Designed miniproteins, single chains, continued (4). Designs and how they scored, part 40

Each design is a single chain, and the fold is of that chain. pLDDT is the mean over its residues in the fold that is shown.

## One batch from the design tools (miniprotein)

Design m13367
Fold by ESMFold2-Fast:
Structure m13367 (fold): chain A 83 residues (1-83)
Amino acid sequence: SKLEEYLKSLPEEKKIEFLKRQLAVTDMALAILEAGKSLVETLPLPEEEKARLLAQYDADIASLRTERDNLEKEIKKLEEKRK
């Protein structure tokens, strides 16, 4: 992947900086999706349409939470192994 190739090209310190920036972007995206989900929950939509939209939000949130967890684990691993 392009991300893996980019990370391999960077010094360790710059990899950590990059991953921390990606974590911050992911946290911001999660906050936006959670706010959007909360808004949809208040809308007077048909039950089936509302359920479909909420399911899409839940899927997107779950995907980003997995990515966030992976980023945190990689950052921790790199920081613990810094010489």
Scores: mean pLDDT 84

Design m13368
Fold by ESMFold2-Fast:
Structure m13368 (fold): chain A 95 residues (1-95)
Amino acid sequence: GPVPRLSPEEAREAVERAKQSKDIFERIGQVLLVANSGDKKLEAQARYYLYKEIIKKDPNDYISLKDLSKSLKELGKKEEAKKYEELAKKLEELK
């Protein structure tokens, strides 16, 4: 049968765990749980916390910078999204 969907409350809790976790793999797990809820805004929020932590540890990871930009666009933060998109493009061109 299909994997059970998270409730909205469980999805919000998973976003908070993504925000608070020091472990990248735990943050990935929380993003996958939120994605299962079908709430695209909460998924974008969880992805934001995941990619923010990845780029904090590796600021030249242009793939994660692209994904951070996409998450920011989904959250309506167009100016911040553009900043990370331009940085990702610049870093990709240096590879």
Scores: mean pLDDT 84

Design m13369
Fold by ESMFold2-Fast:
Structure m13369 (fold): chain A 92 residues (1-92)
Amino acid sequence: MEEAVERVAEHMIEIYEELGIEVDEEEREIIRRIAEAAITDLMTRKGLSAEEAAEETIKELDERKERILAGMKERGLSKEEFEKMLLESQKK
């Protein structure tokens, strides 16, 4: 579990860095929690192993990266909006 969570979190951070978004300590915690939730959900709902869930999540992140790039191009800055969306997801 921990290795799978770290792998997904690290991949998310790499995507943010590539998009020019700086990730601070608080954002790293949020990203880790999101990674853990995504892996747990896939394991519970789809019966995947932690490794399989991590691979699936990473594939989804790669697809999402192109949409994020398009969104950033349209809005000029997406860091605060993405952070807000991530926090809203955690409140549910």
Scores: mean pLDDT 71

Design m13370
Fold by ESMFold2-Fast:
Structure m13370 (fold): chain A 84 residues (1-84)
Amino acid sequence: SLAEKAAVVLEVLLGFQLTLEEVQALAATQNKEQAIATLAGIILKHRPELSVEKARQVAEVVVNGVEQKTPLQEIDALVRPLLA
């Protein structure tokens, strides 16, 4: 699914591993908006220093990048400024 592909990209870019509960939550998403919301929540659990707004922006960039088949390096370049 789009959410599962986005999660793999997110793990690589942010250097964390999804829990079983997080994998199950992503598998339950049925559309892009649910995938973004679920990934934003996962980002915030693993990166609690980020604002809710920045976590959502990171999730949106990753989901859109995966959907558009954007190269990983370009997704990384868009995500890095949001993590500062």
Scores: mean pLDDT 83

Design m13371
Fold by ESMFold2-Fast:
Structure m13371 (fold): chain A 58 residues (1-58)
Amino acid sequence: GRARELAIEHEVAEAQRRLGLSPEQAAALRDLVLQGVPLHEAARRLGLEDVAAQLRAA
């Protein structure tokens, strides 16, 4: 639903800002999460292991 989509957009935008992701990396993360992949797993699939670890800890 809209609330879930907005939550995903917010989480990805915060990760992009705090962790220095490129717009391309942020867009790829968002696409995977919208497909049902957890945010930390999406980051790991993109080779962003440090980002994945930080997202898992949060």
Scores: mean pLDDT 77

Design m13372
Fold by ESMFold2-Fast:
Structure m13372 (fold): chain A 112 residues (1-112)
Amino acid sequence: MQAERDARAARVREAGRKAAEIFSKNPEATQLVEGIEGLAVQALRSDEETAERYAKAIFEAAKQAVDILRDDKEGVRALTELLEEMARDLHPVAAKYFQEAAEYARKVAEEL
């Protein structure tokens, strides 16, 4: 449904904007999170196969953001929470990759 997809896209964009405030001290991580937001919005408006491709790109971008934030345990935790929040509003196929990215971030945070 168009209206429902637009509402979910708006929530994903709001989550990305909140993340940008958390990562304001790390411009590279902020840029990657903005990229993740864009891909998530595209995934919401795509067919299942295209959504899966965007979700895989999100997973790779999230891993890069975690690597940039590696020395910032609170930043990695904030990114984990953001990815889990975005996963709640995505198509199940896309949500899986956001959940996997969140799990990767959580593991890195535990090793710090």
Scores: mean pLDDT 68

Design m13373
Fold by ESMFold2-Fast:
Structure m13373 (fold): chain A 66 residues (1-66)
Amino acid sequence: MKERAEEVAESARKVADLAEQVGDTDLADSLRGIADHTLENPGPGSIGMGRTATAIGLGTVVAKQK
């Protein structure tokens, strides 16, 4: 669980950095908050939510680059 939480948090932070680069500071802040929450409360629900939010965030960043 702890290793999975760290993996999800790292992915969320990477997408947050990309969101900040395309000017979406609100998305970047939200993803960083999700990363912190996942690390503080590692579990199937927080890990699943973190993965879903990271995937949606990445899709949003890609769409904004069109």
Scores: mean pLDDT 79

Design m13374
Fold by ESMFold2-Fast:
Structure m13374 (fold): chain A 69 residues (1-69)
Amino acid sequence: MTGEEAARKAQEKGGVSFDEANTAVGAALRALMEGKTEDEAADYGQRIGGVSKEGAREGARLMAEAVGL
């Protein structure tokens, strides 16, 4: 799954704009690559992207799945 595909899924699930989802997904991916948990990745996405907790959490989850494949 690409970052764009993950952002689109986060947008559909989280009810956020594409730009907000894309920012949250990017922040979450970086945190996950540094060995952070999904919850920590979601917190980074929320703080950096200015998106809702739900949107950031969905983005983090989708990126964890993408990296694990």
Scores: mean pLDDT 66

Design m13375
Fold by ESMFold2-Fast:
Structure m13375 (fold): chain A 66 residues (1-66)
Amino acid sequence: TDGAKGGAAAGNAPTLGHARSAGGEAAVSAQKEGNEEAAKYGRLAGLAPTLEEARKYGALAAQKSK
């Protein structure tokens, strides 16, 4: 649930900074849960160079958290 919430927050973030922060949190939560795919996409959102990519990877992290 925490990983899905973080990924959704990154996918809907209004700024790159917010998207990266939410993506990083989603990656940490997914890693603790042992969900490698969600953790991978959360990390990609946290490191994304553009808001578009950060939101895209955040949404994918939320999807993979199910």
Scores: mean pLDDT 75

Design m13376
Fold by ESMFold2-Fast:
Structure m13376 (fold): chain A 77 residues (1-77)
Amino acid sequence: MKEKLAEELAKTVKELTLKEMEENPEEVNSVIPGADKEVFEKLAEERGKLVKEQALKLPVEEVEKLLEKAKEELEKL
């Protein structure tokens, strides 16, 4: 169960991060000049992997709370 929650959290955070970068590409370009869709996808994928790794170290209850918040943020975008 925890592994599935961590995977869902990572996927949700990846989608959220990608949407945020695509909606505000100027902000990303201020840090990484010339960042395009491929760079955005790579950054979102890497962030997702880190989130999954961290989630596997957290209690299930914390992962559930993080997933709920991430889904709420994704729905707002």
Scores: mean pLDDT 77

Design m13377
Fold by ESMFold2-Fast:
Structure m13377 (fold): chain A 84 residues (1-84)
Amino acid sequence: SALRERADALVKQGHDYSAQGDAAYKQGDLQKAIDYYQRSRDYYDEAARLYAAMGDDFGEGVLRVAAAVSKLAIKILQKKLAEK
């Protein structure tokens, strides 16, 4: 369905931004890593809403976990920046 295709595209964007966050972190740019992980989380949250609308409770749950992982990464990096 068009809704499924949209959800899958949002998941791909979430993964792409997560990878960019990892690359920025590897380069030592903590702020840029936070910004990319924030975008990744936003895409996972939107995809989770679409899976919920489709009645795909398992898919929603998986993306809620992915968003929570991004949120935790952001929190850890924000704490590192604040402690300088």
Scores: mean pLDDT 89

Design m13378
Fold by ESMFold2-Fast:
Structure m13378 (fold): chain A 90 residues (1-90)
Amino acid sequence: TLSPEELAEAEALYLEALELARQAGDKEAEANALSGLANVYDAQGRFEEADSLREQAIEIRREVLGDKHPSITALEVDAGINTLKHVVLA
């Protein structure tokens, strides 16, 4: 739906957002900017570059949210506990 000019502008804006996020040490913003860039590259037909950026965003989110965010671990543990509560040994 975006024109080629709008896609180029979006690319520039996400690249600036990525640089600012890295300067600020904001890993969530960095991952979001990488995901946004991946969507722009996907729309431009640059699928290899989009996949690379998407992988980088996932890795950053795993580092920040997997190791430091208690709510993700709590959600996984809660899912496991709920499963165990409904298991009937035959």
Scores: mean pLDDT 71

Design m13379
Fold by ESMFold2-Fast:
Structure m13379 (fold): chain A 60 residues (1-60)
Amino acid sequence: SRPVDEAALRHVNKVANYAMDKGFSNAEASQIAVDLYREGLPLEEAYRRVDELARKRRAA
């Protein structure tokens, strides 16, 4: 595998696992993680975005 593919996989997996810990399903978490990676967000910003999405879900 190319180094860039491995970095992308690590980023997506970390964000997806974080989203699942916040109450998203595996399918929702995977979609969120891929979308945030495509936006070019670093891990810290991606985690903050997941926290915001989780807060909005709990408030609804």
Scores: mean pLDDT 80

Design m13380
Fold by ESMFold2-Fast:
Structure m13380 (fold): chain A 70 residues (1-70)
Amino acid sequence: ADGLKKDMQQLIEALEQSAAKADPRHKAVLEKTIAEVKKYLADFEKNPSVEIHRKATQAVAAGMAELAEL
C-alpha cells in the first residue's frame, strides 16, 4: 500500500509545481485539483484502499480535462 500513498504524494507535488508556474485561470483549476487529491490522501491514510487511489486519479483526470477547455 506504500506505493499508492507515494503515488498520491507525487501527484500533489507535480500539481503544486505546475500551479506555481501557471497563469491565474489554470492555477485556480490546479489548486482545486490539489485540494481534492489531498483530501483523498488523508482518507487513504485512515483507510488504505485501491478505490480511494482511483478516486484521486479520477480527480486529476477531471482537472486536466477542465484545463484543456481553457
Scores: mean pLDDT 82

Design m13381
Fold by ESMFold2-Fast:
Structure m13381 (fold): chain A 74 residues (1-74)
Amino acid sequence: SAAKAALIKAKIDDFAKRADQIPGVDPSVRATRVTALAIRYVGLSLEIDDLAALDAEITREADETLARLRERVS
């Protein structure tokens, strides 16, 4: 749906900005994580029909990925 596509785009853009703000993250690692999450979010959108539930799951996975990136550069 257009709403799911817009949500995914907004969440990927947000993740990319937040990842870019973590000091010491290699740009190639950041790009790889953005690509992997984009593929994952499209997959989630096929499994989750409720927009709020999709938003919550995307947010959870983004936060976990950002936490792992922060640990790698600490």
Scores: mean pLDDT 85

Design m13382
Fold by ESMFold2-Fast:
Structure m13382 (fold): chain A 97 residues (1-97)
Amino acid sequence: ELLKKKVEIFLNRDEKEEIEEYKAIFSIKDEEKLKELLKNIIRGTAISLNLKVSDEEIEEFVNKILEEIKDIKDLEERAKKAIELLEKFILEKLEKS
């Protein structure tokens, strides 16, 4: 099905490149800039998968990511946790589409 193919393409992304991208974002000391970059990545991912996600949902999800990674000190572990949360969010949206 189309859903299964979209999930397969999404999961076959270059995980190493994605981890490095999120590590770079989480190294930013300006919380507002960090939040803006996360929103842009999530919005871009949703658009690329032809998902209808509101700006409000994206903002709520970004706040959830930041809260979940708050106590994680290692940048790689923060990146992996953020990617895990993003995959769950995208899969839930694809299921409802």
Scores: mean pLDDT 77

Design m13383
Fold by ESMFold2-Fast:
Structure m13383 (fold): chain A 94 residues (1-94)
Amino acid sequence: TAEMNKARDELVKKAKEELDAAKTSEEPEQIANKYVRELEKTLTQIGDEAAAASKDPREQDAILRAQWGAVTNATLEIEEAKNRKILELQRASA
């Protein structure tokens, strides 16, 4: 979970930094989609490796649940930042 949390936090931070740097209305959606895919890939790989290292089905279930929660929470943070940036760019173009 510590490794998943670190990877999640780093990807969310990078996504927010790239979203803040976006200058056109098309960029926020592309940036968000890129980081959501990278996040799903990275956290799934970490979760699968952690589960494969465990011999306990109960621990494997806990890892899977932690992975799904981390992906869901990070995706919501990225989507919120994306929506805020789109609104900012739309208001700036008015």
Scores: mean pLDDT 82

Design m13384
Fold by ESMFold2-Fast:
Structure m13384 (fold): chain A 95 residues (1-95)
Amino acid sequence: SMMEELERELREAEELLPEVLKQDAWFAAHAVYSLHVLKGLLEGKPEEGIEKGYEEALKILKEKGDDSEEARERLENRKRADLGDEEALEEARAA
């Protein structure tokens, strides 16, 4: 049931992505980050999802002209926190 719920969330997020990308740089970047994190969880590769999400979010910030040090630091802090949660990562890999 949990896997089916995650698959539904991913599908809904992918359907909404074009509208989300029209929003401000911060919202669009963090939404794209979250999408890739969710995809990584579904594929049993949480670290790869986090890394891919970070890369894609940085591209969104650059494309929308909000590639300031502050905006990048917010994404870096989020990535560091997610990668530092080893217990959550182990649970995701085991599921």
Scores: mean pLDDT 77

Design m13385
Fold by ESMFold2-Fast:
Structure m13385 (fold): chain A 61 residues (1-61)
Amino acid sequence: SMEEEAEKLLEEYKEAKEKNDKQKQKEVSTRIGELVEKLQKEGRSLLAAEILERLSEIEAE
């Protein structure tokens, strides 16, 4: 599901941040952005907002 895809991408992004893997961070961040845009176009705005909030929290770490 898109929820499961979001969870996997957010976990991959968190791991890339912990490892200071700049290339992986860029790749996963791009994929998260694409998923968010798709969710917004499909009217799943609450899930899109939740993903962006969680991404922001990981960025703040």
Scores: mean pLDDT 84

Design m13386
Fold by ESMFold2-Fast:
Structure m13386 (fold): chain A 65 residues (1-65)
Amino acid sequence: SAEEVLARRYGARRQLRRGKVSPEIAEIQDKADEAALPAVEAGDWERYRKLRDEVMEKILKEKEK
């Protein structure tokens, strides 16, 4: 299901970074997960991938602060 795909992708990343992220970064992940789910449900996989890419860039920038 779409939820399983999204949870697996973001779940693994969240677990990997759980010990290395600030609350701000965790909030970015959560908002991205929620924003991506409607796109997946609508069949907008391009937006899903774009959101994933943008989130990764934002997280990398935040981690380097």
Scores: mean pLDDT 66

Design m13387
Fold by ESMFold2-Fast:
Structure m13387 (fold): chain A 78 residues (1-78)
Amino acid sequence: DVDQGIRLAEEAARLAKDVSPKAAEKARQAVEYLRQGDLEKGIELLEQAAKLAKESGTKNGQKAAFKAELAVRYLRRA
């Protein structure tokens, strides 16, 4: 479900906001592309957001990465 993928991407952006501003920005860009119907670009940006969030080494960064990766799984099933 694309809508569920978008919701998870928004959660990833929220969790990353204070621990990885770059990951949060990539996740927000992904939401924008997904809302426009660009699924491939949205997935690429979410994979970048997950990588950057993991690099923060924080619990919220790990949670943000998990949400971004989960969003990608929902989007690939659409």
Scores: mean pLDDT 85

Design m13388
Fold by ESMFold2-Fast:
Structure m13388 (fold): chain A 72 residues (1-72)
Amino acid sequence: EEVEKVLELARRGLDAILARLTSPKAKQVARELGEKALEELSKITDPVEAARKATQLLAKIRNEALEVEKKE
């Protein structure tokens, strides 16, 4: 239940990142990294561990996507 809530929060975070991006390439990178991140998070059973991992993964996705957007 708690892990399910963390996954929902992570999906919302990913959606917010995607909504802010204008570059098709940046959106593609964010989607690919986001799908892998959500799959990884779904395997974690501890909600505290899942929340910590979600924060790290969303930050990584945001930074990677913004780097792509800055280049094109």
Scores: mean pLDDT 81

Design m13389
Fold by ESMFold2-Fast:
Structure m13389 (fold): chain A 93 residues (1-93)
Amino acid sequence: RPYVTIKVKKKEGRRYEGEVIEASPGTGLKVGDKAVLVTHGEPRVGSGATVLQPVEGGKTRLAQGTVVEVDEKKNIIRVAVDRVVLAEGEPPE
């Protein structure tokens, strides 16, 4: 199962801005990429989550899945990715 792990640097409501520290092959994300994690409700194991990454051409990569790990001491959130979609424009906050 593909995974993406974000090291959170800034929290703004349900948006968690950070850096990709782990990305499974096929997600299109790479270690060192800047990304935004959006969660359904509080970020906890079992919550729906989307990792947002702006890409060339004004599109956004959406890695959609479920939170499987939250480490508050390390400021990391790990998402099990179910699907990856390229969307036109920036998704709403």
Scores: mean pLDDT 76

Design m13390
Fold by ESMFold2-Fast:
Structure m13390 (fold): chain A 90 residues (1-90)
Amino acid sequence: SIMDWVNGRINQIRNSTDDRERVGIFQSTLSYVSQQVRNGRISDTQANNIIDMFRQTIDEISPTFSDGVRDSVISSFDMTKNGINDIIKN
């Protein structure tokens, strides 16, 4: 399922010690989720749950990032979250 796949991607982020790899996995996973929402392949509830999972992951790992990397990750997350919410609400 998409939820199992997202959990696998989050585990890869948690297990990585490379900020570049973590950011790449994070961005690619959110891009895919956004695409699945746009295509109507996941529910609003699933999309919101995935957004919450990534928020929790950012909160967990953000203290290990440099300030520039943290700001970039948060900005990318907020843009994707707002994009998904616009699709769901319209």
Scores: mean pLDDT 80

Design m13391
Fold by ESMFold2-Fast:
Formats: sequence, structure tokens, C-alpha cells
Structure m13391 (fold): chain A 73 residues (1-73)
Amino acid sequence: MSSTSINSLEQEIKELREEAEAVGSETALSYLQAADQEVQIAKKETDTERQIGHLLAAIGDIEDARLVLRKLK
């Protein structure tokens, strides 16, 4: 498990959120909000298993947001 992964997820959420706001995608913004919340929980989690669970949830939400944004391109 890597602390670098959290920084990568935060960066992706920021970039995707800016794009979602620009195109007005409420669906993508909803997924990105969920992803950000999971990342924030993971950042405060000291237990490896729990942190992995939250990071996996965040990754899923980011991928869903990406799929929505790619279709609205």
C-alpha cells in the first residue's frame, strides 16, 4: 500500500471535478463528491485494511465519474 496513491487520487478528483463543473454534469460531480469523502476517510485511517477499503471505494467512484465525463465529451 502506498501513500502516493492517495495524492494521485486527490489530484484526479480535482481535475475531474473542474471538468465536471465546466460541462455541468451533476452525475459526475456526485461520484466525485463520494470519491473525495472516501479519500478523506482513508487519509485519517491508520489501519491498513480499513484504508484499503476506502481507497478501493474512492477508485470505483473516480472511474464512474470518468465514464460519465467521457460520454459527455
Scores: mean pLDDT 80

Design m13392
Fold by ESMFold2-Fast:
Structure m13392 (fold): chain A 99 residues (1-99)
Amino acid sequence: TEEVIERAREITIKTLKELDKIADKMSTETALKATSAAMYVLANIEDVRFGEMSAEEALRLSAERYLEAARFAEEQGDLEAAEILRKAARELEELAREV
């Protein structure tokens, strides 16, 4: 439903705001990877809106991309950023079960 996709957008906006609060504490590499992941998620949301992708597929791929960014952040030692990204992935995985 459109409600699920709007909630996915809200999760991504919240995630970006939480990352912005710790921007001075994370590496530039982690910030770039996290921003790229968020842009990918927003692109997937638009693909669902235009009928180019299913909501379940978009949410699953988006969760995987945030999880990839979280693993990268952990490798960089950016543990707080990794936790924020993992939480975003988890919330998207839960939304995928509602579709």
Scores: mean pLDDT 88

Design m13393
Fold by ESMFold2-Fast:
Structure m13393 (fold): chain A 78 residues (1-78)
Amino acid sequence: MLSREEAEELLEKAKEYLEKNLPLLPEDVAKQFREQFEKAEKELKEAKTEEEIKRAVNRIKSIVNQALSEINKVKAAE
């Protein structure tokens, strides 16, 4: 099971990845990912149980995977 410390490290790495790569996406798409990520970050910070931490982490992973897919499409088109 992922600890809070591991979840916070994942959040930090995800934030760095998104800050670096979201500018490659159209502004409307980038805005949607930022809003989704901000909500997931808030959910993780407010999480009090291991189940809540796991749900927030799974959401963060999903957002990053979706963003990675969109970023790879942009890079493949270059």
Scores: mean pLDDT 81

Design m13394
Fold by ESMFold2-Fast:
Structure m13394 (fold): chain A 73 residues (1-73)
Amino acid sequence: MSEEEIEAADLRTLLEALREALEAGDREQAKRISLRLAHRFPENSELLGLPFAVEAGDLEKALEIVERLLAEL
């Protein structure tokens, strides 16, 4: 398995988990997953913005970012 496949699979899995938490309205879980994504991928400005959207309670905006990122994978 290539490094790109491992990173893409890990990133996708975390984004799908975040999407599920956001759709469920689970702010605590969404915050934990978004912080993990930002910590692991600090060079991605959209991922770095996710914890701020979740903390602000703008779950719809956070979900839109996650859906866009999933479409780009």
Scores: mean pLDDT 76

Design m13395
Fold by ESMFold2-Fast:
Structure m13395 (fold): chain A 60 residues (1-60)
Amino acid sequence: ELSALELLERARQHAEERGLLDAPARLTPAGLAAAQRAMGKASVTNRELLDYMIAQERAA
């Protein structure tokens, strides 16, 4: 099992590798904090974190 921090970092890296984010530098600290809040959900998965982060970028 991955810790919350490791899962969040992996989700960010996967989003970048998949081209789901335009550039790594575009991912703000606020985006990471939002993913951490999403991790508080009972059934958060790595896929959900990626989708959540993408939705946050689009909403901005």
Scores: mean pLDDT 54

Design m13396
Fold by ESMFold2-Fast:
Structure m13396 (fold): chain A 88 residues (1-88)
Amino acid sequence: SDEARQETIVLFQLTVLSSAADLYIKLAEKYNAPQSLIERLRKLSEQLRQLSEDFLSGKVTVDEAQAQIEQLRQELQELEKQLMEHMK
C-alpha cells in the first residue's frame, strides 16, 4: 500500500541519517573538531534516535516524521560542511 511504502521510506531515511551522524561524530573526535561541533552532532544523533523510537511506537505519523527528517537532514548537511572545512 502507499502507507507501507511511505513507512519504508521513513525508516530508510532515518537509518541513513543516523549512520551518517554517528560516522561524523567519530570523524569529529578523531580530527579534534571543536567541542561545540561534536555536541551539536551528538544532539542530532539523539534527536534521530528519539524520532526513530517515536515513529516505530506510532507516536508520530509519517507526515510528522517526514517533516522532522527534512529539518534534521538539512542540519546534518550544515554540520558536515563545518566538519569538512575543519579537516582541511
Scores: mean pLDDT 90

Design m13397
Fold by ESMFold2-Fast:
Structure m13397 (fold): chain A 60 residues (1-60)
Amino acid sequence: APPSAAQDRAVAGGLMLYMAGDSKEESLAYVEKMLRKQGASDKEIAAAKKVFEEVYELME
């Protein structure tokens, strides 16, 4: 399924934390925490983390 708006927002929030000086691991933990609070499945969380890592690679 295509990424949900909730996944996109969680990834954006994680990237903002990374840009503010948080570690990659802390930013990924934020993405997971926000999506779990929204009732996301493990598959949806994994997809959002993959999107974060792809964007992180472009920023590094």
Scores: mean pLDDT 76

Design m13398
Fold by ESMFold2-Fast:
Structure m13398 (fold): chain A 64 residues (1-64)
Amino acid sequence: PSPEEVAELIKERYGDTVTYEQLLEVLLEAGVSREDAEKVALRAKILYGDTITVEQAKALLERL
């Protein structure tokens, strides 16, 4: 899945921000591997805390 597709799923399901757990769920639903989904979600939590914007999530996926 593209970072754009994940960003659209986040906006549709949760709005402009997601929690660590919600980000992990969306990544897995979008077909990102569990290993990569966990890496992205953990990185987001470390860098941005308990919530992350759609734009921040997209940027992390683009670096994967």
Scores: mean pLDDT 79

Design m13399
Fold by ESMFold2-Fast:
Structure m13399 (fold): chain A 62 residues (1-62)
Amino acid sequence: SIEKLLATLSERQQELVLEALERYKKGESLEDIAKWIEEKSESEEEAAEILNVFVTIVEKLE
């Protein structure tokens, strides 16, 4: 399911999601990661899509 979610994104967008997950694993806050996604995205629409995929993956991590 996670692989299918990533497959809906471009290669560059997939790299942003994977970096966001590594930041999360290192203890960075969701708020700071969201700001980083916004800074690295080319549009507000892209930032929202990447953040949505990232949050969906995080919610499946226990």
Scores: mean pLDDT 82

Design m13400
Fold by ESMFold2-Fast:
Order: structure tokens, then C-alpha cells, then sequence
Structure m13400 (fold): chain A 70 residues (1-70)
């Protein structure tokens, strides 16, 4: 419970930091970490042109946080 919440918060923060570094305006990020270790990320960006890069950042951030948590 608390562990999954902390992972979701850490993934969210890393996504936001990397998006800022890449100049991407992120409107909303929602991260869910499930009991089976599956991570679901919902990203809403202000510019549709940034969506592909935002998705790549999200996937990479989730992977990095999960690897560190092991």
C-alpha cells in the first residue's frame, strides 16, 4: 500500500522533472502501481506534438524508478 504509493509519487516526480528538462508542458500525470508490479501511466500534454516524447520519458522514468526500488 504505502510502498506502491511512494513508487507512484517517485515515478510522477521523475516524469515531471524530465519533461521540464525537455521543455515539455505537462498538463496532468497520473501513475498507478498495481499489486502485480504493473505500472500504468496517464499523461496529458498541452501540445499534442510533445505526446510521443512525453510517453518515452514516462516509460523510461518508470523503468528507472522500478530498477532502483529493487
Amino acid sequence: EEFRRRLAEEITQRILERAKQAGIDVKEVRVSVHEDGTVAVHIEVKNDADLTKASQIAAEAAREVLERAR
Scores: mean pLDDT 79

Design m13401
Fold by ESMFold2-Fast:
Structure m13401 (fold): chain A 60 residues (1-60)
Amino acid sequence: MDSKQNSLGKSLIELAKMFGNDEIAKEAESLLKSGSLTLDDIKELLEKLSDQTIADYLLK
């Protein structure tokens, strides 16, 4: 499980960076470094990334 979580966490960080969402990227990186990143955390951060990307688009 840890290997999959690590891989998914890295993918999430890259995705957040691609969308310019430094907040989500830093949060994911912090959780990954602490070893506390769970699949639930990945899901929550992915949902936040989606919501914030839409909000950023609408607020620009």
Scores: mean pLDDT 74

Design m13402
Fold by ESMFold2-Fast:
Structure m13402 (fold): chain A 97 residues (1-97)
Amino acid sequence: KEEKIIEAANYGAKASSYMDKAAQLARERGDEETAEKIEKLSTEANRAFHALDVEGLEKAAEEIKKLADESTGEVRDNLQKAADYLKKAAELLKEAL
């Protein structure tokens, strides 16, 4: 159980890194609204993980995937990777509980 929670945390950290990159790239192109939305979703995902809230983490992954589908280029690519890693973190957390 504990080992899977640690592995889930590692995937969550990877997701956070990709979300940070996506927010930076959105800001560089002048899209502050998208950057702020990414930062809000990153905060929500982190809170869900600390609460061991699998459903909240799955919801955050879905919202990031949705935002990726609305985005283009490197912002889309980084958000897609973040969503994939959040989904993996949620799966591991669900297996641990």
Scores: mean pLDDT 85

